Designed miniproteins, single chains, continued (3). Designs and how they scored, part 42

Each design is a single chain, and the fold is of that chain. pLDDT is the mean over its residues in the fold that is shown.

## One batch from the design tools (miniprotein)

Design m9534
Fold by ESMFold2-Fast:
Structure m9534 (fold): chain A 68 residues (1-68)
Amino acid sequence: MIDFRITVDAATFDQIYQQIQTMANSFGGSIQAIDRATNTIIVSIPSSNADAFYQGLNAIPGVTTTQI
């Protein structure tokens, strides 16, 4: 598993959260943690799907992604 820290703009958090949850599930991963104070989501993805997931996230405006 590869973990990603995803930071989302506060104004669009709820909409983007739903999109991230759907994407994570489609790549065989899951949401591990949510921090609304920092608008941060931690997601775990199988290493075989990590690159595809990362590329998909980079297409979403207002999202910053870091592999951890």
Scores: mean pLDDT 83

Design m9535
Fold by ESMFold2-Fast:
Structure m9535 (fold): chain A 112 residues (1-112)
Amino acid sequence: IRPMSPRLVEALREALRAVGLSAESDIEALILALGAVARAVRTGEPAAVEAARILARVFEEMGLTNPAARIARLAAARDASGLTPEQRAMVDDALLAMENLPARREADAALA
């Protein structure tokens, strides 16, 4: 993954910290991409785990370590064949939370 500009890194951090803030930028597309990748991992799409790893690398290059680690860990956990039904439900619940991040942003903005 190519290095990101300092401006883009700063803008992404601001967007993630200000969950209820409406930003006019490609950052919204990145937040939507996170939700889409989380959904793909949860539904077991063949390319989903690889897409999650690529997105994790993008967030790592941007200095966003926590989202990068979280999506990578959830993708790896979903890829594991030895999960109990309870463990699978926990992973799916976490992926659903990431998938619904854009909707929660709208709800938080409406409540503010």
Scores: mean pLDDT 62

Design m9536
Fold by ESMFold2-Fast:
Structure m9536 (fold): chain A 55 residues (1-55)
Amino acid sequence: MKEKEERYKKLVEEERERLRKDAEENNLDLSDETIDEMAEASAKSLLEAELLREK
């Protein structure tokens, strides 16, 4: 279970960075809260998909 939390955190950070870059590219001033919520939702979906395909 610790591994899932660690992976989730990493995915959230990576999605946060991706979303920030996307916002910067489009000159959108998104709040940190909005980016965090979007990153968490995205990371959650990615983690679930990864879990379904785990070997």
Scores: mean pLDDT 76

Design m9537
Fold by ESMFold2-Fast:
Structure m9537 (fold): chain A 61 residues (1-61)
Amino acid sequence: SVKESLLRAIDSLEELAQKNGIDNPKIKELIDKARKAVEEGNFEEARKYLEEASNLLTKEI
């Protein structure tokens, strides 16, 4: 399902941040917002937060 796919993507992003020693409060905030959006069924909003978090993370790797 879309919900399951988004939650897996969020988990993968958190794992990637941890493996690279990245401790960025903005990335954590965006991940939290993405999870909340998924729980509320706001999948488009969740995708936007996930994309923003991913973009910030890739700039630090």
Scores: mean pLDDT 84

Design m9538
Fold by ESMFold2-Fast:
Structure m9538 (fold): chain A 102 residues (1-102)
Amino acid sequence: DPEAERLYERMKEVAEVADKLREAYKQGKLEEAKKIVKEHPFTDEDYVDLALYEALRYRVHVRHLSREEVDEWIETLARNAKLSPAEVEALRMLADELLAER
């Protein structure tokens, strides 16, 4: 699904930029943090996507949910937040990557 792959790549990019910002602030590198923000302006939709990614990452890496529990959470989120099929597929692709990293 080209739309799911596009959403997956965008969510991944936004998450990587957010991680770089968090690390720069943690190290007190404020000028580096400002440069990252200027070079990677986020849309309002990107902030929502980041929140979804962080919620998923928390469940996989901090709570150590199983594959089945992660899939159930994504399905529940899709119903409650009325996510498109492409958004659901993108979240499943991100879950696959996060589960492989632990």
Scores: mean pLDDT 84

Design m9539
Fold by ESMFold2-Fast:
Structure m9539 (fold): chain A 73 residues (1-73)
Amino acid sequence: MEEKNEEVIKKAKEELQRLIDEALATGASREDLLRGAVGVTKKAIDEVDDEYIDQLTEEIAKLVREGLARLAA
């Protein structure tokens, strides 16, 4: 069911955004953000259907790149 996969992706993105915001607020390291992102990604991959894995990983990768760029600024 498409709706279920969309919800999993949405929650993963929200959780990642919280981690990025927290990292920016606390001055966390690049490594700390990456560890958190890996954990969120692994859990979400287990919950989505195979056909949505590419979409999930692409969306997560975009958020991680943006977060890392903001941490480096």
Scores: mean pLDDT 81

Design m9540
Fold by ESMFold2-Fast:
Structure m9540 (fold): chain A 62 residues (1-62)
Amino acid sequence: MKVIARVTKDYTAKKPDELTLKKGELVEVLEIVDGEYVYAKSLKTGESGLVPKDVLEVVEVL
């Protein structure tokens, strides 16, 4: 099952394991890490990393 989320606002990585994302970009959610973060893959760059849940909106489940 593949979960696609849209970035709702720009986010700049604060740590090396986080993703920098721009509003409107799509990511694949790979894992729910905790209450605040998911592990996701950018569909634009192919990079994977941690991203705050609060900047993502699920748009499709495949």
Scores: mean pLDDT 81

Design m9541
Fold by ESMFold2-Fast:
Parts: structure tokens; C-alpha cells; sequence
Structure m9541 (fold): chain A 81 residues (1-81)
């Protein structure tokens, strides 16, 4: 849906702006203004597409952007201008 695409772009943009940092779903929810539930659903889609990667540190799952994710968010940002 268009809302899922909009949320994916927001997540990828935040991760790109924080390149080299690993962010939790809760931090992504805070930074995007989107609910944690919606962010988690969209993150699963981005993981499946290879646009983000995840790591588990203790009990916390953290996410970072891949090179493919950077390319895709740049394409979306060009279309939103």
C-alpha cells in the first residue's frame, strides 16, 4: 500500500541519516512518528527485500541500512521532489 511505501521511505531515510549506527524498532518509531507495530511490520518487509539488516545485542534487535536500501531510498526521494 502507499502508506507502507511512505513508512518504508521514512525508516530508510532515518537509517541513512544515521549511517554506521544500529537502531531499534522503538528508536525508529520515535524518529519516524510511526507506531512501533507498523515499523516492525515494515522492517520485516525491508529485511526480506535486503534493504536493511538486523543484529541481536543482548535482548534487543537492532537494524541498519544496506547499500541496496540506500539506492532504493534515493530513488524514492527523487520521486517525492
Amino acid sequence: SNKSVETAVKILKVLKENKGKWLSASELAEKTGVSKSTVSTVLNGLLDAGMVEKRKVGKTTLYSITEEGEEEVEKFLEHLK
Scores: mean pLDDT 83

Design m9542
Fold by ESMFold2-Fast:
Structure m9542 (fold): chain A 90 residues (1-90)
Amino acid sequence: MLSREEVLRFEMQMGAKELSMVTMILSERRENAPEEKIEKLEEIYDEMRKIIDEFRRLAEEDPFPDKSTVEKLMKQLDELWEKFKKIVEE
């Protein structure tokens, strides 16, 4: 079980990644990046939002969610973040 402080820490980390992705997509649009590149970035952003929503749902159902379950979601977010960065660098 995660502590309340650990849950808040994960929520802050997820929010920071979400904000970074939005900012990067807006930057790519301003630089007239190809629509195909923007579509790939938005697809990853949508997948990330689904994982963040699942974490929020778990935190609402149980104030001390299972650590293993949360760590799996965090790993999925980290994998999506790495994919996002690779596309931005193209």
Scores: mean pLDDT 80

Design m9543
Fold by ESMFold2-Fast:
Structure m9543 (fold): chain A 86 residues (1-86)
Amino acid sequence: GELEKKIEKIIEEMEEIVKEIEEIAKKNKDPRIKKILFEAEVTLGMALIAKGIGKLTGDYEFALEQLEKALEELKKLLEEAKKLAE
């Protein structure tokens, strides 16, 4: 369905952001960047749980809302990591 396709696209975008943060953390050993990576991994994990709940319950609208909020948080974490790496 349309909501399921939106969820998959958001998950793909979130995974790309986490990979970018991981690459920043590999090049920069600042403990603040390590904290951002940990927060990003937790955020992605919670988003995957929300996707799973949506699939089990059929409440894809709620899952999508949670995923959109998680994506916004990941974008902020990426911006913070980039600023610290400058």
Scores: mean pLDDT 87

Design m9544
Fold by ESMFold2-Fast:
Structure m9544 (fold): chain A 55 residues (1-55)
Amino acid sequence: SELEKLKEELEKIKEQIYAMDLARSAGQPVDREEMLRLAREASELEKKIQELEEK
């Protein structure tokens, strides 16, 4: 279903953010602008999932 695809996409983005946050905490260079874009993408997906689940 569309809802399942959105949830899978959200999980993948969260995994990417987590990996980048671990790299940052280890002192490795990370693209902070890319992290912010991923965070916005995750927020938008969570909002869409919430709206679909409320129907």
Scores: mean pLDDT 82

Design m9545
Fold by ESMFold2-Fast:
Structure m9545 (fold): chain A 65 residues (1-65)
Amino acid sequence: SLAARAAALGLSPTELRVLQLLAQGHSFGEIGERLGISVATVRRHVERIQAKLAGRDVPLALLAP
């Protein structure tokens, strides 16, 4: 499952949700509104996700619905 793969990559539940919304084409502002967090917090989650995915072979299927 997407959640199991995200856990294997060390993603938190919030980071997984941010990644799913990004994969669906949502902006940082839209993600912030949907999750009840600031754009700055969304940006920090994206930075953490990118760091965790850096140098890893991440299948496109992990980013798909």
Scores: mean pLDDT 72

Design m9546
Fold by ESMFold2-Fast:
Structure m9546 (fold): chain A 67 residues (1-67)
Amino acid sequence: MTDELRRLAEEGERYLKLGDKYYSNGDYKKAAEYYEKALRLYREAGASEETLKEIENKIKEAKKKSS
């Protein structure tokens, strides 16, 4: 793994944590936005299908609650 892929994964984790923070605060729209940013970065980093599915489920849940 290159330093670039590692940095993408680390940035994805930071966005995932931000999404979790906004979700916990009831800001579901912002949570979904940060989860979508995390998903993109994890895909670029070559994350597992399991990890990507977990993030996709978080996005769906946040969007459902923001409606």
Scores: mean pLDDT 84

Design m9547
Fold by ESMFold2-Fast:
Structure m9547 (fold): chain A 76 residues (1-76)
Amino acid sequence: IEKEKEELRKVAEEAARAGDMELFSLGYETLKLADELAKQGKVEEAKQIYREAIEAMRAGDLDKLKEIVERAKKLV
């Protein structure tokens, strides 16, 4: 879980450096939601959300990221 969290943080920072502020904002929101899930003991759900978000961010898939955020909000 620490590895996935660190990876998502790096990918979000890369988006910010590239000037993609929407991608950065959604990545950061996803990171906060997954961190909250992990704190609630939903560790596997948090890991899955980190992995999906990393994949979506690397692909620049804003629609997929928005879907992930919506799903994570319902799980918190």
Scores: mean pLDDT 79

Design m9548
Fold by ESMFold2-Fast:
Structure m9548 (fold): chain A 69 residues (1-69)
Amino acid sequence: GPVEEAIRRALEILKENPDNRTVILAALHDALEVAKDNPEVRKKLEEAYTAARQGNIEEAIKLLEEVLG
């Protein structure tokens, strides 16, 4: 569905551009907007956004993979 597609796209962007914080945060913001009606997924995406903001890209990737199952 759209939520899983947005998360997969964000995950790909983090893996392709681990040093580009602007692009990473934009992709995570897009995923958060798509997931606005899913509070459990949104909470995990907010945790991933916080990790990415702090430069912890490995943790952000892990959180996105956990949401996808």
Scores: mean pLDDT 86

Design m9549
Fold by ESMFold2-Fast:
Structure m9549 (fold): chain A 57 residues (1-57)
Amino acid sequence: SLEDARRSLAVAEELLETDPVAAATAAGEAYKLGREHDPELAERAREVLERALALSL
């Protein structure tokens, strides 16, 4: 779960500028998986999600 959260966050960060829609999906998964285990990871995922959504609109 935490390893999956880290992987999803890494994918989201990698895709942020090239595919913001895919980045938003990955960041959302990282946030859900991370929020109960690693608040700092979850917060980073939330930041990436918000930025990805802004870039998608």
Scores: mean pLDDT 81

Design m9550
Fold by ESMFold2-Fast:
Structure m9550 (fold): chain A 65 residues (1-65)
Amino acid sequence: VVLTAEQKALVKEFQKYYGLTVDGIAGPETVAALKAFQRRNDLTVDGIAGPETLAALKKYIDAFK
């Protein structure tokens, strides 16, 4: 699935904050980090950057800017 430019930018920011390779692609390390984030925020643990997960990521990133 091809991400929009904004979704890809959010994934890249998430990768920066977790110290992962910044490529905007949901590789195994990024999927594992997404699942950990989803567990901490009581979201569905599927490793997919869906609308709820992206909204939570944006809120988390914005809080640290």
Scores: mean pLDDT 70

Design m9551
Fold by ESMFold2-Fast:
Structure m9551 (fold): chain A 82 residues (1-82)
Amino acid sequence: MQSIIDQLRQQIDNSGTQAQLSTDDDTLVQQGKNASDLAIQNHNLGGDQDVTNQGLGLSRDIARRVSSARPYYDQAQNQINS
């Protein structure tokens, strides 16, 4: 019993690209998009707000490292907070 966001976090951890500002930008943007999509999905399914916040937090952290990921985080924030 693990959240979808926990599973994504584990996959990012295993990839060796986590938390590195100078890693492949395309990969980081894709990971940020996936985190945003999972946060939106969890919110729309009526899942725990804490799980949604974890996904948004991951998306936010990636957006802070790679500015091209920012639109995905902003989209998720707007959709979840609307």
Scores: mean pLDDT 68

Design m9552
Fold by ESMFold2-Fast:
Structure m9552 (fold): chain A 61 residues (1-61)
Amino acid sequence: SPEEEAFKVMDEDGDGTISAKKLGTVLLGRGLSEEEVAALLATLKGDKVDFAQFKEIMAKV
């Protein structure tokens, strides 16, 4: 899936997680504004997201 491919590209360390900063870059690439990205990242409960959380976020934007 596009989400799986994007996640694997952003998961440079191969640890199954990406940083909130990398998630922000993906969201900007999806056409969100910097303000929208900052607001969405503020809803995160941690500084990293796993693939399941990434898919949930991508499904909402």
Scores: mean pLDDT 75

Design m9553
Fold by ESMFold2-Fast:
Structure m9553 (fold): chain A 65 residues (1-65)
Amino acid sequence: MEEIDRELEELARTQVDGAEEALKNGDLKTARVRLIAAHAVAGFASPEVRERIEKLDKELDEKEK
């Protein structure tokens, strides 16, 4: 059980890292797709990762306006 939670946490971190990189490169579509994936596992993520997800969501929304 704990092992699955750890894998989901690592998946969340990987998706957030990928979304941050895509956003930095101006790839808004890839950033959004990765952010959606991160949101899907956000319940298993640490507070740090959830905070990063929220920050990315705001930054991506501002760039898509």
Scores: mean pLDDT 78

Design m9554
Fold by ESMFold2-Fast:
Structure m9554 (fold): chain A 83 residues (1-83)
Amino acid sequence: MSREEREREARELLREASEALNRGDYEEAVRLAEEAARLAKDNPVLRADALALRGAALRGLGRDEEAERLLRESERLYKEAGV
């Protein structure tokens, strides 16, 4: 799979994760965001997006400490990417 194909797939999974989050399917949102992060491993911005979405879903599950750790990691990746 090319980098462009992986990034396109990652963005589609992030869209699906966002839709799952909006309808309250938090566990599904976590799963989709984790898959997106794996596909976006060499793209720090997309990986940061995936971590942020996973963090939001974990908050929905009441897993606040784990969510905070992922959101801090997302912020770190955005800073490293110059965003």
Scores: mean pLDDT 84

Design m9555
Fold by ESMFold2-Fast:
Structure m9555 (fold): chain A 88 residues (1-88)
Amino acid sequence: MELEQRAVSAESARKILESAYEFSKSKAEEYKKKAEEYKKDEEKKEEAKKYEEKAKLFEKSAEASRESLEKAEERYKELKEELEREKK
């Protein structure tokens, strides 16, 4: 039935977006830590700036993925509620 297929597709989309969000969040945190360490070394101040910029880019990517994930989770929840109503 179409509802069941839509629920499966929504779950798959949610999992893909969750993975993208976690990846971007992890990379942002990693680059923030590298920027902090490199700031302590005067010779590496330019490298620190590069890592700060990379961290900001991944933070923006994580925010976009989080918004998409929230929408996908809401859609999946709605579809699951509708499937439960049909089974009753």
Scores: mean pLDDT 80

Design m9556
Fold by ESMFold2-Fast:
Structure m9556 (fold): chain A 107 residues (1-107)
Amino acid sequence: HMEELEEQLRKQREERIARYRTAIVNALVKAGKITPEQAAKILASSDEERRKIIRETVGEEFAIKFDIADTLILMGELFGVNEDSLIESLAKVLDLDPETLRAELAA
């Protein structure tokens, strides 16, 4: 009973985190900040290798921005932050137009 509910909630959270991660790389490609090849490489990385792959793909300075973005997404999911507020914060960190990021999340 409780374990099944916890598994379902965990899966839903993981799916929402993946949605934000996908929207971010798509928005960065649209803004010309990374290439489609770089985006595909980042999305194909395992959680364990993600930080290393991002650093090797987009460089250390940009990788720090991804680390902050990943932290904001996790905090948003754990503490129930409003999606509009999260989009504004993510866009500011990544130097993106919030409307571009919002559009990618709606797709």
Scores: mean pLDDT 82

Design m9557
Fold by ESMFold2-Fast:
Structure m9557 (fold): chain A 90 residues (1-90)
Amino acid sequence: AQARAREAAKKAAMAGAIAAQKAAAEGASPEEALEKGVEAARKAAEAAGAEAEVKGEVHRDGDYDLVTITVTATVDGVSATATGVVRIPR
């Protein structure tokens, strides 16, 4: 149960980060990249059969905007959390 929840959270956070990075590379704003990342993370968690809570934030860090996507995935009543972070140059 814990291993399955952890794997689902990790895969979802990774999918979200990849989608956010791709959107940013295609000229999306940090906020648009976050929206794309959150949607991808939710879909990935659902595909893994997990109940998911997805939280996203944009934070300025020097010459970068950080898009942080945190996924809490629940499988058989057991939860695990994983975070994906994308740095977008300003």
Scores: mean pLDDT 83

Design m9558
Fold by ESMFold2-Fast:
Structure m9558 (fold): chain A 66 residues (1-66)
Amino acid sequence: MSEVQEKIDKAHDALMAGDYESARKYAEEALKLDPESRIAQELLAAALKQLGKDEEAEEYLRKARE
């Protein structure tokens, strides 16, 4: 898999495990490699929402759906 996909998979696994801090970290790393990745933006938004960062989460969710 590409490095982007590897980070996306790690972010998804962390999110499923309830490790929202690791999910955020891996999603941010995926976005550094591919800023246009909708999947990475959605995973980052989900992690941020679980961490109580609702405003930041909504910004990434908007970008993922535009």
Scores: mean pLDDT 81

Design m9559
Fold by ESMFold2-Fast:
Structure m9559 (fold): chain A 67 residues (1-67)
Amino acid sequence: ALPTREQAEEEIRRAEELAERSSDEEVREKARRLIEKARKALEEGDYFTAVVWATFAIMLVAVEEAS
């Protein structure tokens, strides 16, 4: 099944929380750009695309902080 609006909003919120916790300014900046894409998709009613961009932001923070 496709994600609901609530699921997309929760994933974006999770991405924002992780980005804010990052001490690396470049990582935060990159994550914020992905979160902006997710929010635009959410506003357009494309919940699947919103979740995809939010997930990319989460993965970016996780991978770059592990390095």
Scores: mean pLDDT 82

Design m9560
Fold by ESMFold2-Fast:
Structure m9560 (fold): chain A 53 residues (1-53)
Amino acid sequence: MEGEKRRRKFLEDFLKRAREGMEQLGASPEDRAAFEEAVENIKKSEEELKKKQ
């Protein structure tokens, strides 16, 4: 459990930095939407893995 908690925090920090970077770079709304969809897919995959295990 502790390792998974650390990985979630690391992922959240990474995603936060990525979002900030995209905003700073002036990413288009389409690029931001694609990024958020990718984030949701990652979270959904993790949740499905937890349900399976």
Scores: mean pLDDT 74

Design m9561
Fold by ESMFold2-Fast:
Structure m9561 (fold): chain A 64 residues (1-64)
Amino acid sequence: GRAVRVTATEDTVVEDEDGRLVYVPKGTVLEGELLSEDDKVIRLRLPDGRVLTIPKSKFEIEDL
């Protein structure tokens, strides 16, 4: 998939592939592989293999 960087614009919570909630502080930068995208969320695979559902409203997204 495409490599992307996401930056949290506010303190938020995202969901992993098992439906567990992950707290993400404002200013957190995550880089990984874009697996899928829709109008509201992207699915991002991190280098450690975790897949997060990233809400577009809470993150800035840039291509790497």
Scores: mean pLDDT 87

Design m9562
Fold by ESMFold2-Fast:
Structure m9562 (fold): chain A 67 residues (1-67)
Amino acid sequence: REERIQEAIRVGKEVAKRLGIPEGAAVAMALAAAGLLSEETARRVAESYGLTEEQFEEAYRLAKELL
């Protein structure tokens, strides 16, 4: 649904703001947390932005909490 994508985008932006990471990486992780993107794809996006595995785990956990 459109509402689910919009919610994931809002959550991703909030995660980016709280953790100081790029919005593109945070939005991909929020989409994965919402079940709209594979976790593997979100990990690849995070790696492309230079995030560590620890940063990925923290952002993914926060995105799940905020959804």
Scores: mean pLDDT 80

Design m9563
Fold by ESMFold2-Fast:
Structure m9563 (fold): chain A 65 residues (1-65)
Amino acid sequence: VTREVALQIEAIGLGIEAGVSVKVKERDGALVFTVEHPDEEVAEELAERIKRYGEELGIEVEVEK
């Protein structure tokens, strides 16, 4: 399992736990996560968690809402 796959698994798992829709795509070597939730604050909190985990793994991450 690569670091990128580990990040994707964690992000999707966190999304399921929080009831947030999480989609992942790759762009120019970066992982782009799209997070959607009716409550903008919930989406933002998840986005920050994903970004921090990516930084810990040394992966370039972008998050969209």
Scores: mean pLDDT 78

Design m9564
Fold by ESMFold2-Fast:
Structure m9564 (fold): chain A 61 residues (1-61)
Amino acid sequence: LEEEIEKAAKEAVKTGKPVPVDIGDMPLIEAYQKATEYLERNKLPALADVRNGQLVIVPLK
């Protein structure tokens, strides 16, 4: 999950577009919390969001 979040964040920043993350069988709320903590801890210029039942990484542009 952390590796997928980092890849999604880098791609979101590079393209300026939201990037969905495949969380598999992980509960959406748990995945959202872990993504938010990872992004904050690593000072990545992106935020986690939940859209249409999916975890999405949104660039801070």
Scores: mean pLDDT 78

Design m9565
Fold by ESMFold2-Fast:
Structure m9565 (fold): chain A 101 residues (1-101)
Amino acid sequence: LEEKIEILEINKERAEEFYKKNPSKEALVALAKILVELAKLYLKQGKYEEAIELAEEAIRLAEEANTEEAEEIRKEALKVLGEALKKLGKEEEAKEYFEKA
């Protein structure tokens, strides 16, 4: 689990650098996808606050990309956000995000 997180964090940094040099909807989608995968792994580790931050950033990037693939990533990120909030005891906030997914 930790090794997979380290690899994805490196991939995140590379995707961020690529987007800065080559801004495109495809680069936004690629970065958002990596962020959702990282958020899911942090959720598995019980790092709920880190999972929330990554999921929120993924939602923002997916909304900016505004493609069909980005919408799928946005929905996945909303589910991760809802689950992390539920784990932190913020169940009313979690319901709102599950409804948006």
Scores: mean pLDDT 81

Design m9566
Fold by ESMFold2-Fast:
Formats: structure tokens, C-alpha cells, sequence
Structure m9566 (fold): chain A 80 residues (1-80)
């Protein structure tokens, strides 16, 4: 999935402390998510996990605003 690849790249960038690259891939993932017409339960669970992992990585480097947004998207994906 292109959205899973974008989220994984955002997580790796955040783990390296590269907030600019993390934001770039996070923005790509948000754009891809908004263009999706439907998600299976398995896809929702996978994306929610990746958004949580991204939030945790961003929180660990002190970017609480972006971390909060990632956690909100994890919850939103599960509520679909």
C-alpha cells in the first residue's frame, strides 16, 4: 500500500529526528488517506497501528503537535 509506505518513511524519519522529512511523508499519507473510497477492517487496523507508531516516534523527539495529529488520525481510521 502506498499509504503504508509513506507512513513507514515518516516513522523512520521521525526516529532519526528529521522532522521536516517526517512531516513531508505524513502529509503524503494524509493526502492518500483522503483519496481512499473504502478500507477493509484489516487495512484500518494496519493504518491505525502505523499512525500510533508515528505519534510515538514524534512524541519521543518532542514534536507533540504533530504527534497529537497522528494519534487523532489513528482513532479516526478505526471509527470508519
Amino acid sequence: SEIEEALKKAIEAAKKGNVEEARKYFDKAKTLLSSLSSLSEQERLTLARLFVDLGNALSAIGDYELASEAYQLAAAVLRR
Scores: mean pLDDT 86

Design m9567
Fold by ESMFold2-Fast:
Structure m9567 (fold): chain A 58 residues (1-58)
Amino acid sequence: MLMEATEDVAATGADELSLAKGERVEVLAELPDGRWVVRSVATGEAGIVPASKLAPAA
């Protein structure tokens, strides 16, 4: 599933991913606390991001 960051996201932990607003990611897994494991389309890096900061890519 292709998603897009609705705002800049700063990593707060070593397993989290920083994203720029408009950066696209593939969703790999959902976590029970409302965060998702995603992979950046641009960099190929995988990490955890808040689902609330992502929207479906157009």
Scores: mean pLDDT 79

Design m9568
Fold by ESMFold2-Fast:
Structure m9568 (fold): chain A 95 residues (1-95)
Amino acid sequence: ALSPETLEALRRARELLEEAARAAERGDLDKAVELAREAAELLREAHRRSGDPLLGALALLAEAAAEAAERGDLDRAVEGARLAVELLEAAIAAS
């Protein structure tokens, strides 16, 4: 089972990525980048503390969503953020 601290990081990252997807859907790419990068940083910090490779992979997905938003690729930013949310929800449920 994941530690309580790791679970809180996953839940917070999920919230941020849900908000990032909504921001991207509105065309607010700057906000989408900000939120997705904050999620990626939370996941990287959790990965650094736990060594869990799943957290590293989730951080890379969040970063990819931010990079898509930076390029103005709305569809990929939304898709990437939503995929990361689904995987985060699965990880939380498996805990």
Scores: mean pLDDT 85

Design m9569
Fold by ESMFold2-Fast:
Structure m9569 (fold): chain A 74 residues (1-74)
Amino acid sequence: SHDEVVRLLMEAAELVKEARRLIEEGRLEEAQKKLDEAQKLVDEARRMAGDDPELRSMVAAVETMIKKAEEELK
């Protein structure tokens, strides 16, 4: 359902926020683990979104957030 995809993406976004906090604390391995969890939720959301362009756009936005956080790990 639309609501379920949105819920998964909100959970993924929260994990990205946790990862960024862990990066600031120098806890890089724990941050990576949170980003891996976020990626799993985004992958599930993408499968459930199917061909819906609005949901696909939201998936892409959260995926971009994950990629930006991963750049901070370098």
Scores: mean pLDDT 87

Design m9570
Fold by ESMFold2-Fast:
Structure m9570 (fold): chain A 68 residues (1-68)
Amino acid sequence: SEEELRELLRERALALLKRVAERLRELGIEASVERVGDDTFVLKYTKDGVEKEETISLEDLPNFVPEL
């Protein structure tokens, strides 16, 4: 049950980050998100013509805000 709850949290985390990337794209900012490990995600976006990459752990997700 604990492992099932953690996997559900990972799925919710990825869904949330995909929504963040989608919102950035609606604002004209190139953005994507990828799951690169069990509890690790990467948000890629373009700021001032430069590609930026932010690594986000599952633990940090509730306090995560992209520095735009």
Scores: mean pLDDT 77

Design m9571
Fold by ESMFold2-Fast:
Structure m9571 (fold): chain A 62 residues (1-62)
Amino acid sequence: MVEELRRQADRAETAAKAAEENYRFNEDMGNKQQAIMSKEVADKYRKEAEQLRAEAERLENA
């Protein structure tokens, strides 16, 4: 169970990193709308990864 949550967190973190790269690329190109969208996607995946890790910690300490 904890191991599955960690795998899901790792996938979310990978997706966040890809979105963060898209954010930087669009900022550098002056594509403000695309940058905002990429930032929101990155933030959502980062939050998902944090929640999954927090759930794993909760299960280990319960």
Scores: mean pLDDT 83

